Designed miniproteins, single chains, continued (4). Designs and how they scored, part 114

Each design is a single chain, and the fold is of that chain. pLDDT is the mean over its residues in the fold that is shown.

## One batch from the design tools (miniprotein)

Design m15953
Fold by ESMFold2-Fast:
Structure m15953 (fold): chain A 102 residues (1-102)
Amino acid sequence: LEALEAETAGEAVIAGGEKLKEVEPELKEQGEELIKSGEKTLEYVKQGNIEEAMKHGKEGEETLKKSINELIKQGKTESAEEVVKAASEAVEKRRPELDEAA
């Protein structure tokens, strides 16, 4: 379960970062940082270091949430919605596996 949760978090953070780069080109650097964070989470999962994977996945999700809130605060609601949708779709793709493992 923990490995699947960490993998899901990493994939969601990557999806959010990629969408952020598409909808807000001026935030490309921030999007790249999110992608890198998610990729690091997945690397820890691959290494069997689930504790570090969970920690980095959670930190990546918090950074993504902060980025979404900043877009909303700036009135970029449509861009924020696209980023949320991309991350949520990554989570929903894994939901049957998460529900079965719980």
Scores: mean pLDDT 82

Design m15954
Fold by ESMFold2-Fast:
Structure m15954 (fold): chain A 74 residues (1-74)
Amino acid sequence: APSDAQHEALVRAARVHMIDHAKASPEVQAEIDAIVERLRAGEISPAEAADRLLALLEERDPAFAARLRALRAA
């Protein structure tokens, strides 16, 4: 199973891809920021944050979401 550091890397990869490639609307950007803030505050685990961000990514870029999920499963 991936470590917390690997889950945090998945969170960063998903967030960067959605923001840098303009795949996130202002509403989605706010949701990403809320997930990252809750992770920073310790309200959710890195694994839960990764799951939530991968779900947002899958709606916008299913091919890239599938690649990140494959890396998580390895």
Scores: mean pLDDT 76

Design m15955
Fold by ESMFold2-Fast:
Structure m15955 (fold): chain A 75 residues (1-75)
Amino acid sequence: STADVRRLLSKFSRALQDKKIDEAVKLAEELMANPDATPAQLEGLRTLVRDAYAETGDPRLKELLEKIDQKLKEL
């Protein structure tokens, strides 16, 4: 549901703020797997991941960004 997607985005943002990168990656992958996720929501996720990667340099966020970019190309 759209409500589930919004909940996942909220939890993802909190996980990033708390520096729980593994949890953030898992939440983002759940969001990407949700069929109710819109292109606009995936672009929002991309922006958050891009900004977090720019700040941290964490390779897990780089891999996640590449997965999001690939999914957006398939839409």
Scores: mean pLDDT 84

Design m15956
Fold by ESMFold2-Fast:
Structure m15956 (fold): chain A 69 residues (1-69)
Amino acid sequence: MEAAEEVVRLVKAGKIEEALRKIEELIKTDPKAAYFAAIEASKVAIEQGDYELVVKFERLAAEALRKAL
């Protein structure tokens, strides 16, 4: 969906703070979309070898999942 694609583009562009903020906003309005955006972002972080960023996105995915249930 467009939200996940936007977040992935931000991560690839090195706009990490914008990507994190976008997911946090999505958790409040559309937690299911936030979950998928965080998962897709974590895959990009894995490809980049940035394990600190992987942990941050995985924490956001877990928060989104809790709100979606």
Scores: mean pLDDT 84

Design m15957
Fold by ESMFold2-Fast:
Structure m15957 (fold): chain A 90 residues (1-90)
Amino acid sequence: VYISDEPVLLANELGKAIEEVLRTGDLEPLKAVIEKLKTYKKGKKFSDKLISEAKDIMLDDLDPNAENKKKVVTRLDPKTRAKIKAYLES
């Protein structure tokens, strides 16, 4: 049987954190959501999958050749983009 909207809410919360990081360069919202996902008791595999998919999406969005998809990547300082990428690859 399916569970409540909790997985959808967590995925939406992660998506908003990703957009905030790509807009501002602040990693704190992303770190908070990832920590919340790591403590999610109903599925480590679910949390691991969401974190992996988020990393893939963010790495794609940080690609300066991904124009017309996420314009915010062109507004972030190269040093800030490198810091985000290093965090995601860690």
Scores: mean pLDDT 65

Design m15958
Fold by ESMFold2-Fast:
Structure m15958 (fold): chain A 65 residues (1-65)
Amino acid sequence: SMEEAMLDALGRMMASVTGNIADIEVEGKRITVYVEEMTADTERLLASLKKAAESLGFEFEVIRL
């Protein structure tokens, strides 16, 4: 399903950006990413994830801690 594919993608994303992403929540068609530190690398990865999520019909929100 789209939800399973997105969770797999989020899992890979968390592994690659350990320390900068505090949490990722998925509820229905909404993805919320909690960011501890916004670096240029984190910004690029979040932009790519947002584009992918929106292409699959998900809402994408970033919250900076």
Scores: mean pLDDT 75

Design m15959
Fold by ESMFold2-Fast:
Structure m15959 (fold): chain A 87 residues (1-87)
Amino acid sequence: MEIEKLLKELKEAGEKLDVEKIKKILEEIGKLLEKIKDKEEFLKILGELDKIVKETYKKLVEAGKLEDAKEVHEAANELQEKLKSIF
């Protein structure tokens, strides 16, 4: 429930190219994902997160915001590496 709201906010921040808000939401999603006990639910949310991040990265690159795109990519990679320790 809380994670679904954050995923929606992440998508909206991505559409607005608000990099600082994107990074903040990614950190909050990461903290909530650590609390998920259901592996199937965890993987579903992780897949949706990856899709939103990829769409945001593409929009930033197309807008010529290459440094912002790099920051979003790095934040997403750091989140994924932390989450790998849960499996």
Scores: mean pLDDT 79

Design m15960
Fold by ESMFold2-Fast:
Structure m15960 (fold): chain A 75 residues (1-75)
Amino acid sequence: MEEERRKQLDAERKELDEQINKLFAEGKTKIPEEIKLRRRKINVERQLELAEKFGDPRAVERAKKRLEEIDKEMS
């Protein structure tokens, strides 16, 4: 299990959440699409690592497909 990678993903998610909170504190109601996609990607990458750790092939395949969809949206 890549514990360091999990910590990195958690840190990136925290930074994104702080950026979103700052935008809301400034009275902005719209979150930039790029931030939304990055947050979704981090969540799916965490799901993939958990699925790989617990040996769930279906969850692994589903997470990989979701990552491909997010990457297409980011392109």
Scores: mean pLDDT 75

Design m15961
Fold by ESMFold2-Fast:
Formats: sequence, structure tokens, C-alpha cells
Structure m15961 (fold): chain A 69 residues (1-69)
Amino acid sequence: SGKEKGLELLKKVLEEIKNSDRLTPEQKAQLIKDVENAIKALSKDPNVTLEDIEKAAESLKKRFEELAK
């Protein structure tokens, strides 16, 4: 149940990236791939915590925001 909330944060980051007009096509494709790979890996890892997923989401969101400047 806790992991589901973290995965929702990653999905929100994914939607923000998809809806952004501020990235190059190459940057957008790479970030989408990175977020999708993170969702897939973290959802299947039995040892990952909600905090681990939240940190991954924060890191990906910061990368997106830095590129979208």
C-alpha cells in the first residue's frame, strides 16, 4: 500500500514530462524512459521502501525541472 503512493508520485512526474513543451524531443524521450524504467524496477523490488520511491521521484523531478529551464 505504501509503495502505491510512491509509484503515484513517479506517475505524476511522468505526466508532467509528457505534457511539457520545454524539453527537446530527445530529452523528453530519455526522461520518459528513465521514469518508466524506475516505475517498473521499483514496483517489482520486494526490498524497496516508500521512502526509496519518494527519493527516486524527487531526483527525477529535479532533473526534469533543471532541463526545462
Scores: mean pLDDT 84

Design m15962
Fold by ESMFold2-Fast:
Structure m15962 (fold): chain A 74 residues (1-74)
Amino acid sequence: SELEEERKRLAEEAKELSEKMKEYIQRAKEDPSYQDLAVSYAREMLNKQRELDETTARLKAEKAAAEAARRAAE
């Protein structure tokens, strides 16, 4: 489904942002100029996690509604 593909894409994007955040956190320990980049990636990661959570909730609601409709039809 479209929502399942979107969830997969968001999960991959969140993972990439998490890895970049960790990389720049380590770089910031040696060079403070990287601190703003680390914070920026952390913010983007949190936003992607929120979108992922919303998409997951929508998928659960859709599956629950489909199951309820199936039971009502039988």
Scores: mean pLDDT 84

Design m15963
Fold by ESMFold2-Fast:
Structure m15963 (fold): chain A 80 residues (1-80)
Amino acid sequence: TPEEVKKLAFELNIKVQELFDQYQKAKEEGDEEAAKKKVEQIEKLIEESTERLLSETPPELRKEMEESMKEYKEYVLKRI
């Protein structure tokens, strides 16, 4: 449903922001291994959330949703 899609997108954004803050902290502390692990967690979260969003999206809108999620992933990873 549109409401469920909106809820999932909101939850994804919050969790990505939390992981990004943890990534920045690890990088500031010089912990490159922890920073790399946070990048992997962000990528995995976006991938898993994309699958859930697509399952809640009507078939006619799935291509648009897939493209939007790809752009979102590129936007997030550009900041790393």
Scores: mean pLDDT 84

Design m15964
Fold by ESMFold2-Fast:
Structure m15964 (fold): chain A 76 residues (1-76)
Amino acid sequence: TAEAAAYAAQGLEYANQKKYDEAIEALKRALDLDPRHVVARGALLDLAEGYRSGENPNPEKAEEIEAYLRELDAAL
């Protein structure tokens, strides 16, 4: 939907600004509206990977994102 696309775009903009908590929130809103939104799913996976293997790893945050995506997949 247009609304899901707008939230996905906002999430990407927050991620570009390194506002990762706001990015995750916006991307989750996009997926709440459209669980199959390819851009939002890809961006959230990229953020989870960044938290897992990036310069400042946060495994707990990565795991929370990954758990959200697993639950989303189970519901599809």
Scores: mean pLDDT 84

Design m15965
Fold by ESMFold2-Fast:
Structure m15965 (fold): chain A 102 residues (1-102)
Amino acid sequence: MRSYELFEKSLEYKKQGNTSLFASYFSAGGIEVMVLVLQGRLDEAIEDLLRSAELFKKNGDYESAGDTLRMASQVARLAGEEERARELEEEARRLYELAKKK
């Protein structure tokens, strides 16, 4: 299962009020990202994370979107994309500030 599909399922469970399954599927998404990184598939990991962050943003889950973009920033640093990593970290910080306003 791709990380995007795992993050999508985590959001579905969060909407149902099932925080335990949200956490489990969100963690599984992060593990799948780590597997892609270990396989040298950094661009695929970043792409899945960016799509997942967009999904969380569209659903008003700014905290999960921020967490996902922070993971994308870390993968971008591993790929040597330092400027992209900085931009993703900056966006994650803005999303965390939006989450705090609830």
Scores: mean pLDDT 84

Design m15966
Fold by ESMFold2-Fast:
Structure m15966 (fold): chain A 86 residues (1-86)
Amino acid sequence: SMMEELRRRIDEALEEMRRIMTEAGFPQEVIDEVLSRVRSELEKGIEEGDPRRGVEEASRTVGNTLSGLSTETAGLISQTVVRLML
């Protein structure tokens, strides 16, 4: 189904984001917190019938949470989240 496909893509994107943050040297606690928030926002977007809004909010959360630690990593992760709209 379309919903199963979207959830699979979310799981794949979260795995890619974990890899990016791990390679950038982020603590596991920060990685788990960011990915949990991103998943929550993407899932909410699906439940409300607005996946694009979920992606936009997830991207904003990444920018706000990670820009103080690494602007480059925040940018890469935001791009990964935005790719879910495509």
Scores: mean pLDDT 77

Design m15967
Fold by ESMFold2-Fast:
Structure m15967 (fold): chain A 86 residues (1-86)
Amino acid sequence: AEKERQLQLEIDVLEAFVEILRVLTDYAEKKKASKEGLEQLKGAVDNLMKRLDELRPQATPEQQARIDKLYAELDEIKKRIDELMK
C-alpha cells in the first residue's frame, strides 16, 4: 500500500545516509579528524539509530530485517568513532 511504499523509500534513504556516514568515518580516521568533527559524526549516527527505532514497529518483516542490518552497521560505525575519540 501507499504507506508501505513510503516507508520503503524512507528505509532506502536511510541506507544511503548510513553509506555516507561510513565513508565520512573512513575519511575522518585517515585524516585524524578533530574531536568536534567526530562528535558531529557520532550525533548523526545516533539520530539515524533513533529514526530506525521509530520505523521498526511500523515495518513489515522484510523491512524490519533491513532496519536491523542498518542498525548493526550504524552500531559498528559508532564503535569506530568512539575508538577514534580515545
Scores: mean pLDDT 86

Design m15968
Fold by ESMFold2-Fast:
Structure m15968 (fold): chain A 80 residues (1-80)
Amino acid sequence: TMVDEVASLLPEKTAQELREEVERLERELGARAPDLPPEELYRLAEERITKLLLDYGKKSGVGDEVQKVIDDWRKRQERA
């Protein structure tokens, strides 16, 4: 997954913090699912997860590598 690829670029503790934040975000978005169309929920989830990944990448000095992972993941999703 995109999160797994980004986590592999981060120090172990930072990767764990990222995974916990992604899980928290997914729970928050899941709680809002009844109030949002599935397409809107998907867009919001991708936007927020992508921002979170970039923020962690920049803090760890691997922002460019994280951006590449996100770009590669988006290309794979467009082809799937």
Scores: mean pLDDT 77

Design m15969
Fold by ESMFold2-Fast:
Structure m15969 (fold): chain A 87 residues (1-87)
Amino acid sequence: SNLSREEIIKKIREKAIEDARNEKSPYSLESLLEVYDFVFELHEEVAREGRGLDIDEVKRKIEELLREGKLSEEAAEYLMELIEQEL
């Protein structure tokens, strides 16, 4: 099912906050903050363009940022897991 842009961003943000509060999280605080920044920038871009968010487009953006060294491998892995598990 197609979730709204705001529902997708909300789910990713809520999961990142939950994992940051969980002392058993395998991800560093730095990687969690990178995920937060990514979600925030994605929200601003989609809002600016006035369009819906496509999951395949999000995955492509993650791959591009990882390839360009703008996103750590740990943050990219965490974000991909959030998208696949929550959507």
Scores: mean pLDDT 68

Design m15970
Fold by ESMFold2-Fast:
Structure m15970 (fold): chain A 61 residues (1-61)
Amino acid sequence: MVKLNEEASKITKEAYEKARAEGITPSPADIAKAANKTLELLEKGDKEGAKKAAEEIMRKS
């Protein structure tokens, strides 16, 4: 299950960097929320949904 945590971390980091490039500064709480939601969706096998959820949470700050 270590791979799932690594994928969630990578997706969360990529979403954070995209938000920063768009001039958005996500709060630590939103970063944590994005990471948790990403992991939840990855556990269900929804990798594309995980990416979308992380990006949406980061952009909404």
Scores: mean pLDDT 79

Design m15971
Fold by ESMFold2-Fast:
Structure m15971 (fold): chain A 83 residues (1-83)
Amino acid sequence: METEVLRVEAPPVEVESPEEAAELAKKAALDEAASRGLTPVEEPSVDVEVEGDRVTATATLRARGPDGVEHLIVVTVEARIKP
């Protein structure tokens, strides 16, 4: 059975570090799960890609609804490191 994918894009932000972008992405994924009534089955994982002053943090969270359907929540945060 295929996992349903829920994709969320956050508005562009300025951050002090790539770690800040990663934490924002994790928080957004947990907030999205809560808003949809989904229960996380594990901690969010995050992948961070840095290119110059640009950071792309992608958090992935697996969560289940009360109907037993598993959802994959993917949140992308695009950020620029403050000068």
Scores: mean pLDDT 79

Design m15972
Fold by ESMFold2-Fast:
Order: C-alpha cells, then structure tokens, then sequence
Structure m15972 (fold): chain A 80 residues (1-80)
C-alpha cells in the first residue's frame, strides 16, 4: 500500500539520519560538519519528495511534520 511504502521510506530516512548524526557528532572539522548538515537537509528533501508522491495531501502533511521534527532535532543537537 502507499502508506506502507511511505512508512518504509520514513524508516530508511531515520536510519540514514542517525548515521549522519553519528558522523557529525564525531567530526572535529567545522567545515566537514557543515557538509554533513547539508547532507541531512538533502536527505530530508528527498524523503519529502518521495512520500509526497505516494500519499494524499492530508496524509503527506503528517509525514512532512514528522520528517521536519526529526531533522530539526538532530541539527539542533549537532549545533549545540
């Protein structure tokens, strides 16, 4: 189902975001850390586009909010 596909994309996004987070927290070079943050933002955009293609606007809004909350949480942690 489209919902099951969207959930798989979301779980893959979370796994990839977690890996980028671990790399960013271990990174001591500010320029390389900023590049990892850009990769996270690119990952977010790709997940948004893929899920938007699968769901109706109301269902997509729920995933859009979840994706944004996760990326904002991780970026805030890295910048702290």
Amino acid sequence: SPLAQAERIYQQFLAQLRALRARALAETDPARREALVREMLDLHGRAQDEIAGLLDPEQYREYDERLLAEVQRVVTEIEA
Scores: mean pLDDT 90

Design m15973
Fold by ESMFold2-Fast:
Structure m15973 (fold): chain A 97 residues (1-97)
Amino acid sequence: SHMKEELLKKLDELIEKAKEYKKKAKGVVGKAGLGFIEETLKEIKEMIENGAPEEEIKKKLKEMIRNAEFYKNEAKTEYEKKSFEELKKKLEELLKS
């Protein structure tokens, strides 16, 4: 599916962004939160590749948006806060069908 291919491409881009943000993060919470987001994005990618229902994918994306917001609030540096906000924004874009 062309839509599936585009979604997987966007997820790969987000995974790479999360990795980049994590490499530059200095705080324990920032590193842990970015690592959690990276791993969960990989899980969502696997769900899509395995043909999981759209409703389950959307549910996982919504949970990840909530997690990004939580980690943004707990982050100690402006770089980490902005990283979580950018990831949240991109996740919200993915949720829009």
Scores: mean pLDDT 85

Design m15974
Fold by ESMFold2-Fast:
Structure m15974 (fold): chain A 77 residues (1-77)
Amino acid sequence: VTPEELAKKEHDRVTARAELRKEILEENKDKSDEEKVKIIKGKFAAIEKGGDEAEAAFLKSKGYNVTAEDVAYIKAK
């Protein structure tokens, strides 16, 4: 993986997380801001508890080509 490819994968990860946040806000627009924040935190915490494999699976589900190995590398720097 080149530094340029890794930078793109980091950007894809940030973009996918922002997309999930927007999706949650759209689905829960009738709820309070406190409840929305709690739901967002819960969703991200669930992904993080699954480790690099779970985060890679989430990214793949959003159409991004980021592997568990790529996630581990991004987190290590």
Scores: mean pLDDT 79

Design m15975
Fold by ESMFold2-Fast:
Structure m15975 (fold): chain A 75 residues (1-75)
Amino acid sequence: MEEIRKRLDALLAEAQAWAAQMLAAGVPLPEIERQLIEKVIPKLEELKEEALKAGDYELAKSLESLIEELREAQA
């Protein structure tokens, strides 16, 4: 359970670093946001599955809500 939360934090940090590198390379922000969401969602789905296997249903619900919010985000 704690390990999954740490992996979520690491995923978000990696996503931020990737986005910063793309911005520095001159990629437009809307394109970065779209690609970031596409890359992050599958990894969040993997973490959700791990949370379900660990019996952390509250964490799994939180991850599902986050995935839904990202899918609805404007890019």
Scores: mean pLDDT 78

Design m15976
Fold by ESMFold2-Fast:
Structure m15976 (fold): chain A 93 residues (1-93)
Amino acid sequence: SNEEERRREILLGLATVVVAVEAKEAGLPSEERLALAEEEYRRLRTEEDEETIRELAEKGLKLLEEYIEKHAPSEETKERALKKLEEIRAFIE
């Protein structure tokens, strides 16, 4: 179904976040971070093990929550972003 395709796209995106957030925390330049994220997305797109993708997506979601907590420019932005992640979590379960 279209919902299954959308769920897979979200899982792949969240799984890709692991590399992107770790690269950002390591202080890598934006161009290098983007290249690493694109490479990881291409790698993950060919992954047939849904369990592997789900585990990475869960890790990515947790890293995004931690990143938002540390780096959100305002409390309002933080609350909105965390609420969006909660909605995403509910959708992929």
Scores: mean pLDDT 82

Design m15977
Fold by ESMFold2-Fast:
Structure m15977 (fold): chain A 71 residues (1-71)
Amino acid sequence: MVTLRGPDGSVVTGETAVEAARRLAERTGVDLAAALSGGWEAEKHGLSPEEAARAIGRAAQAASGAPVEGL
């Protein structure tokens, strides 16, 4: 489970990083990268906020249809 918390107290959750990012975009109108730059915090059970943000960013990029560079 992934949780995104906004600076205004908004909370968005998803079973995966991709689902959480999509729900964030639907609720706020901003993408994950813009939200994290704007003070949103990423939480994933068992990871630090920094590690969660990195893992979530990678998963969201992969799900956007961007191929892994070099394959």
Scores: mean pLDDT 66

Design m15978
Fold by ESMFold2-Fast:
Structure m15978 (fold): chain A 66 residues (1-66)
Amino acid sequence: GAAAERAARQRELARFIEEGIRLQYPDATSVTVEIVDDRTIRATYTVDGVTYTDTFDADKLEQLLS
């Protein structure tokens, strides 16, 4: 159903974000990507001992990938 399709799509977006972070920061440790809600994905990652948290809008990210 629609809910399962949305969940699958959010998992794909989360995976894309994680892969992008790992590609951009190959020395990154503790890369974690979390689906906060239907529109919000949060990534937390550590580079050279500094922890960063970035928040992504799922609708806007999808527009960039379309």
Scores: mean pLDDT 79

Design m15979
Fold by ESMFold2-Fast:
Structure m15979 (fold): chain A 57 residues (1-57)
Amino acid sequence: SMELRELVREIARRIYEESGRSLPRALLVGMVRKELEDRGLSASRALIEEAVEEVIA
């Protein structure tokens, strides 16, 4: 959903900024996935990777 996509993007952006924009892509993907799981949410690997790609670019 659009709402889930925006949430995933915001989570990725926050984690990346908190890391000083120096976190490897694979670790950022893993951290986003774990935070979603902690919130009781799930998203496809493709959706998380898409959001991470947009945040890092």
Scores: mean pLDDT 84

Design m15980
Fold by ESMFold2-Fast:
Structure m15980 (fold): chain A 81 residues (1-81)
Amino acid sequence: MLRVVITSRSLADAEQAAALFGGSRRYTVTESSTGVEWHVVEWLVDASPDPETMSRLVTEVEARLRELGLDVHVGVEPATP
């Protein structure tokens, strides 16, 4: 299992990203030390947590979001179900 995570300072960009990826979870995290709000979109992918698969997923997701001009950061990490 892999977790794909999108983070953004823009709620509108995070909502648009969530709409693109069905079954995604969206939430907001506030950093207590800075007061900065981050909008997070995440979902699970049934794939092997190998570096090649993770790199490919980052590239694919970033390409789709870049086509829409969204101000987001994309990460992929190993996840346990």
Scores: mean pLDDT 80

Design m15981
Fold by ESMFold2-Fast:
Structure m15981 (fold): chain A 83 residues (1-83)
Amino acid sequence: MELVEEANRAILEAREAADKLSALVTPQEGAEIRARLDGLIEKAREALEKYMKDPSHKEEAEKAIQELRDFVEELRARVEALQ
């Protein structure tokens, strides 16, 4: 349950950061950011589904959520550099 809440929070933060960055970059760069975000969200959802069916996949789910959080920090750093 808590891991699902962490993933949902990371997804919301990633979408917010991607939206902010997309407003500051070219349409092509914005499309690339959104494509990468969509891939990371899908990976995290798949890892969580595996974890919910089999607890042995907890580490994979935590890693996928961490990759999404790392992307949030990357996006936030780029937003700060462009403002």
Scores: mean pLDDT 85

Design m15982
Fold by ESMFold2-Fast:
Structure m15982 (fold): chain A 69 residues (1-69)
Amino acid sequence: MDLTKVSGEELLKQLPGVGDALMERIERSLGRPLSEMSGETVAKHIALGLLDISEEERERLIKAIEALS
C-alpha cells in the first residue's frame, strides 16, 4: 500500500481491530479529520506516540501498517 496515496481514514479502515471508537480518538488527537490527512502523515503520528491511544494499541497499529508495505 502506498501511504502517500491513501487518506488516514482509508489506511485505518484497512487495519485489523480498528473500530470507530479508536479512529475517533486518533482523529481528535490529531485535531483534523482523518479524511483530510494522508496515510503517511497518520502513520508518522502513530509512530511518534503522541496520540490518545494505549502503548499496546500503538505497537499493534505500527506492526499492521508495516505488514501493508
Scores: mean pLDDT 81

Design m15983
Fold by ESMFold2-Fast:
Structure m15983 (fold): chain A 57 residues (1-57)
Amino acid sequence: ISGGAASDNAIKEFKKIHAKNPNTKIVLVPGAGGIQEVQKDTAILKAEGVKDNQIVV
């Protein structure tokens, strides 16, 4: 399954867009990796400065 590559691209794109528009939100959808993928992505986004209310699951 290739969910990890898509997740990495989404995070990179969000960082670029967020620099220009800080109101941008991320939508996380559980894939084949399920809740662990969502948890890892959420932790990475929070470490990069994204707030809980900017993350939608």
Scores: mean pLDDT 65

Design m15984
Fold by ESMFold2-Fast:
Structure m15984 (fold): chain A 81 residues (1-81)
Amino acid sequence: MEVRYERVSDTELRVTITLDGKTATFLLTAASKEEADRMVAEIDRAEQEAKAGPAPGTTLRLPTSDDPANARLLGEIVVPR
């Protein structure tokens, strides 16, 4: 599993997730710059956990936000078995 992010603006993030040979890219819009900074930190943490080799079946939670659109675009990533 691989999670990459690119900060497009102070409140927008482009997130690319590659899991089991499949790639999904989506744009997240945060309510504020501070919320976007929090999302970046949580994505960095998830990437570090992925590099450390989580056990098969481990669920990594992506950032939640007060914006329903962001909550809809992000979800839980289950490491394949």
Scores: mean pLDDT 59

Design m15985
Fold by ESMFold2-Fast:
Formats: sequence, structure tokens, C-alpha cells
Structure m15985 (fold): chain A 101 residues (1-101)
Amino acid sequence: EAAKKAAEEGKRAAEAGTEAARAAEGEGAVPAVGGAVGALGGAVGAEIAAKRGDAKKGAEEAKIGAELAKKAAEAAGTPRAREAARRAEEAAKRAVEAAEE
């Protein structure tokens, strides 16, 4: 059950990371694209790790994705990107809690 919960939170982190990447691109923040792509990669990695029942690794990758989403949001400077980054950070925090560290 902990692994299932970590997988769900990893999925939320992946979705939030994707939204942060889209927000950065959609607002024309070309310099932020690299950070947004990195955030998406971290979020996807988290989902994959959590889905395999590797809750601890999933949580760590979710944290990395959330940090990259924050950097992308700072570079983009848009409210949408900041909101998406905040959601990624919250999802990563819940993934860590679900992994019971």
C-alpha cells in the first residue's frame, strides 16, 4: 500500500512537472525550456520508480523534478509556471512521506 501511494504521488509529481514545462514554453520563456524539460524528466523518473514499487527512489526523483520545476518557474517568471512548480513541490513532499522516510 505504501508503494501504491508513492506511485500515485509520483504520478502527481510527473503531471505537475509536465504542466510546469508547458507553462514555461507557452509563456515564451525560451531560456527556461531546459529547466522545464529537466523537471519533466525528473517527474517521469519518479513515476516510473514508484510504479515499480521503488518508493524511496521515486521520492528522490520527484524531489529533483520539483527543484528543476522551481528553477524553470523562476526563469519563466509567469504565475502559471510558479503555480505548477508549487504543485510539483507538494506532490514530491507527499511522495517522500508515502515512502515513509
Scores: mean pLDDT 64

Design m15986
Fold by ESMFold2-Fast:
Structure m15986 (fold): chain A 58 residues (1-58)
Amino acid sequence: GAAIAEKARELGREIEAEAIRALLAGMSADQAERLGREKTREVAEELGISEEEFGRLS
């Protein structure tokens, strides 16, 4: 519903911000990408949706 789409969008922005912070802290692009993938899996699981569904909503 609208509530889950809104939360997915917020969490997607937080994941992006965390990846950017990791890059600024000296993490490589590959490491930041891996972090983003791990975070996406975690939040999609918490929301009860697939990673693909999360990607469409965020």
Scores: mean pLDDT 78

Design m15987
Fold by ESMFold2-Fast:
Structure m15987 (fold): chain A 90 residues (1-90)
Amino acid sequence: SSPLTQQYHETYRKAPRNVQSQMNVLVQLYIDAINGKDISVIDDYVDMLGKLGMPKSMQDKIRKTAYQISKKVTQSSFDTFKDIVNSILS
């Protein structure tokens, strides 16, 4: 319904299977981060992303960003989520 949702759908459709799997885990990670889940839950999702082939440097960026979302839960959270999706796809 939002422009972000439309962009996510189109990107997902074009992505290879391993990237689609990473995107699915990332969505669940950010839902839990927005709901204020603790760092251990966030770390479990980041470990799953690593098993799906995500580089360690990207895992570290995602973990830090998810932790910030969990602490702040602000209007900027969706922009941060979009930036991370773009980082996975680039």
Scores: mean pLDDT 73

Design m15988
Fold by ESMFold2-Fast:
Structure m15988 (fold): chain A 93 residues (1-93)
Amino acid sequence: STLETAYALGLIAALNKAGIETSDEALEALRAIAKEAGVDPSKITKSNTVLDVAKLLVENGVSPEKLVEAIKKVLGEEAAKAAREAIEETLKE
């Protein structure tokens, strides 16, 4: 869906802005973001893509606002801004 794609692009933008370069760091960050958004982090494994994580967040009813807040709490304000921009760009059309 467009929303799943928007969330995936937002998560990728946030990870890149935070300087996360390794799959292990990305996994820890994605699990922490899910937990802050109220989603069980144990459902996220190293076999999951960022799109799989985005789908999980959408299926659990996480709003764009809640996702950006969770990213801000885990990765900081600049990463959250990058995520918001990517989400808004994807949802425009």
Scores: mean pLDDT 87

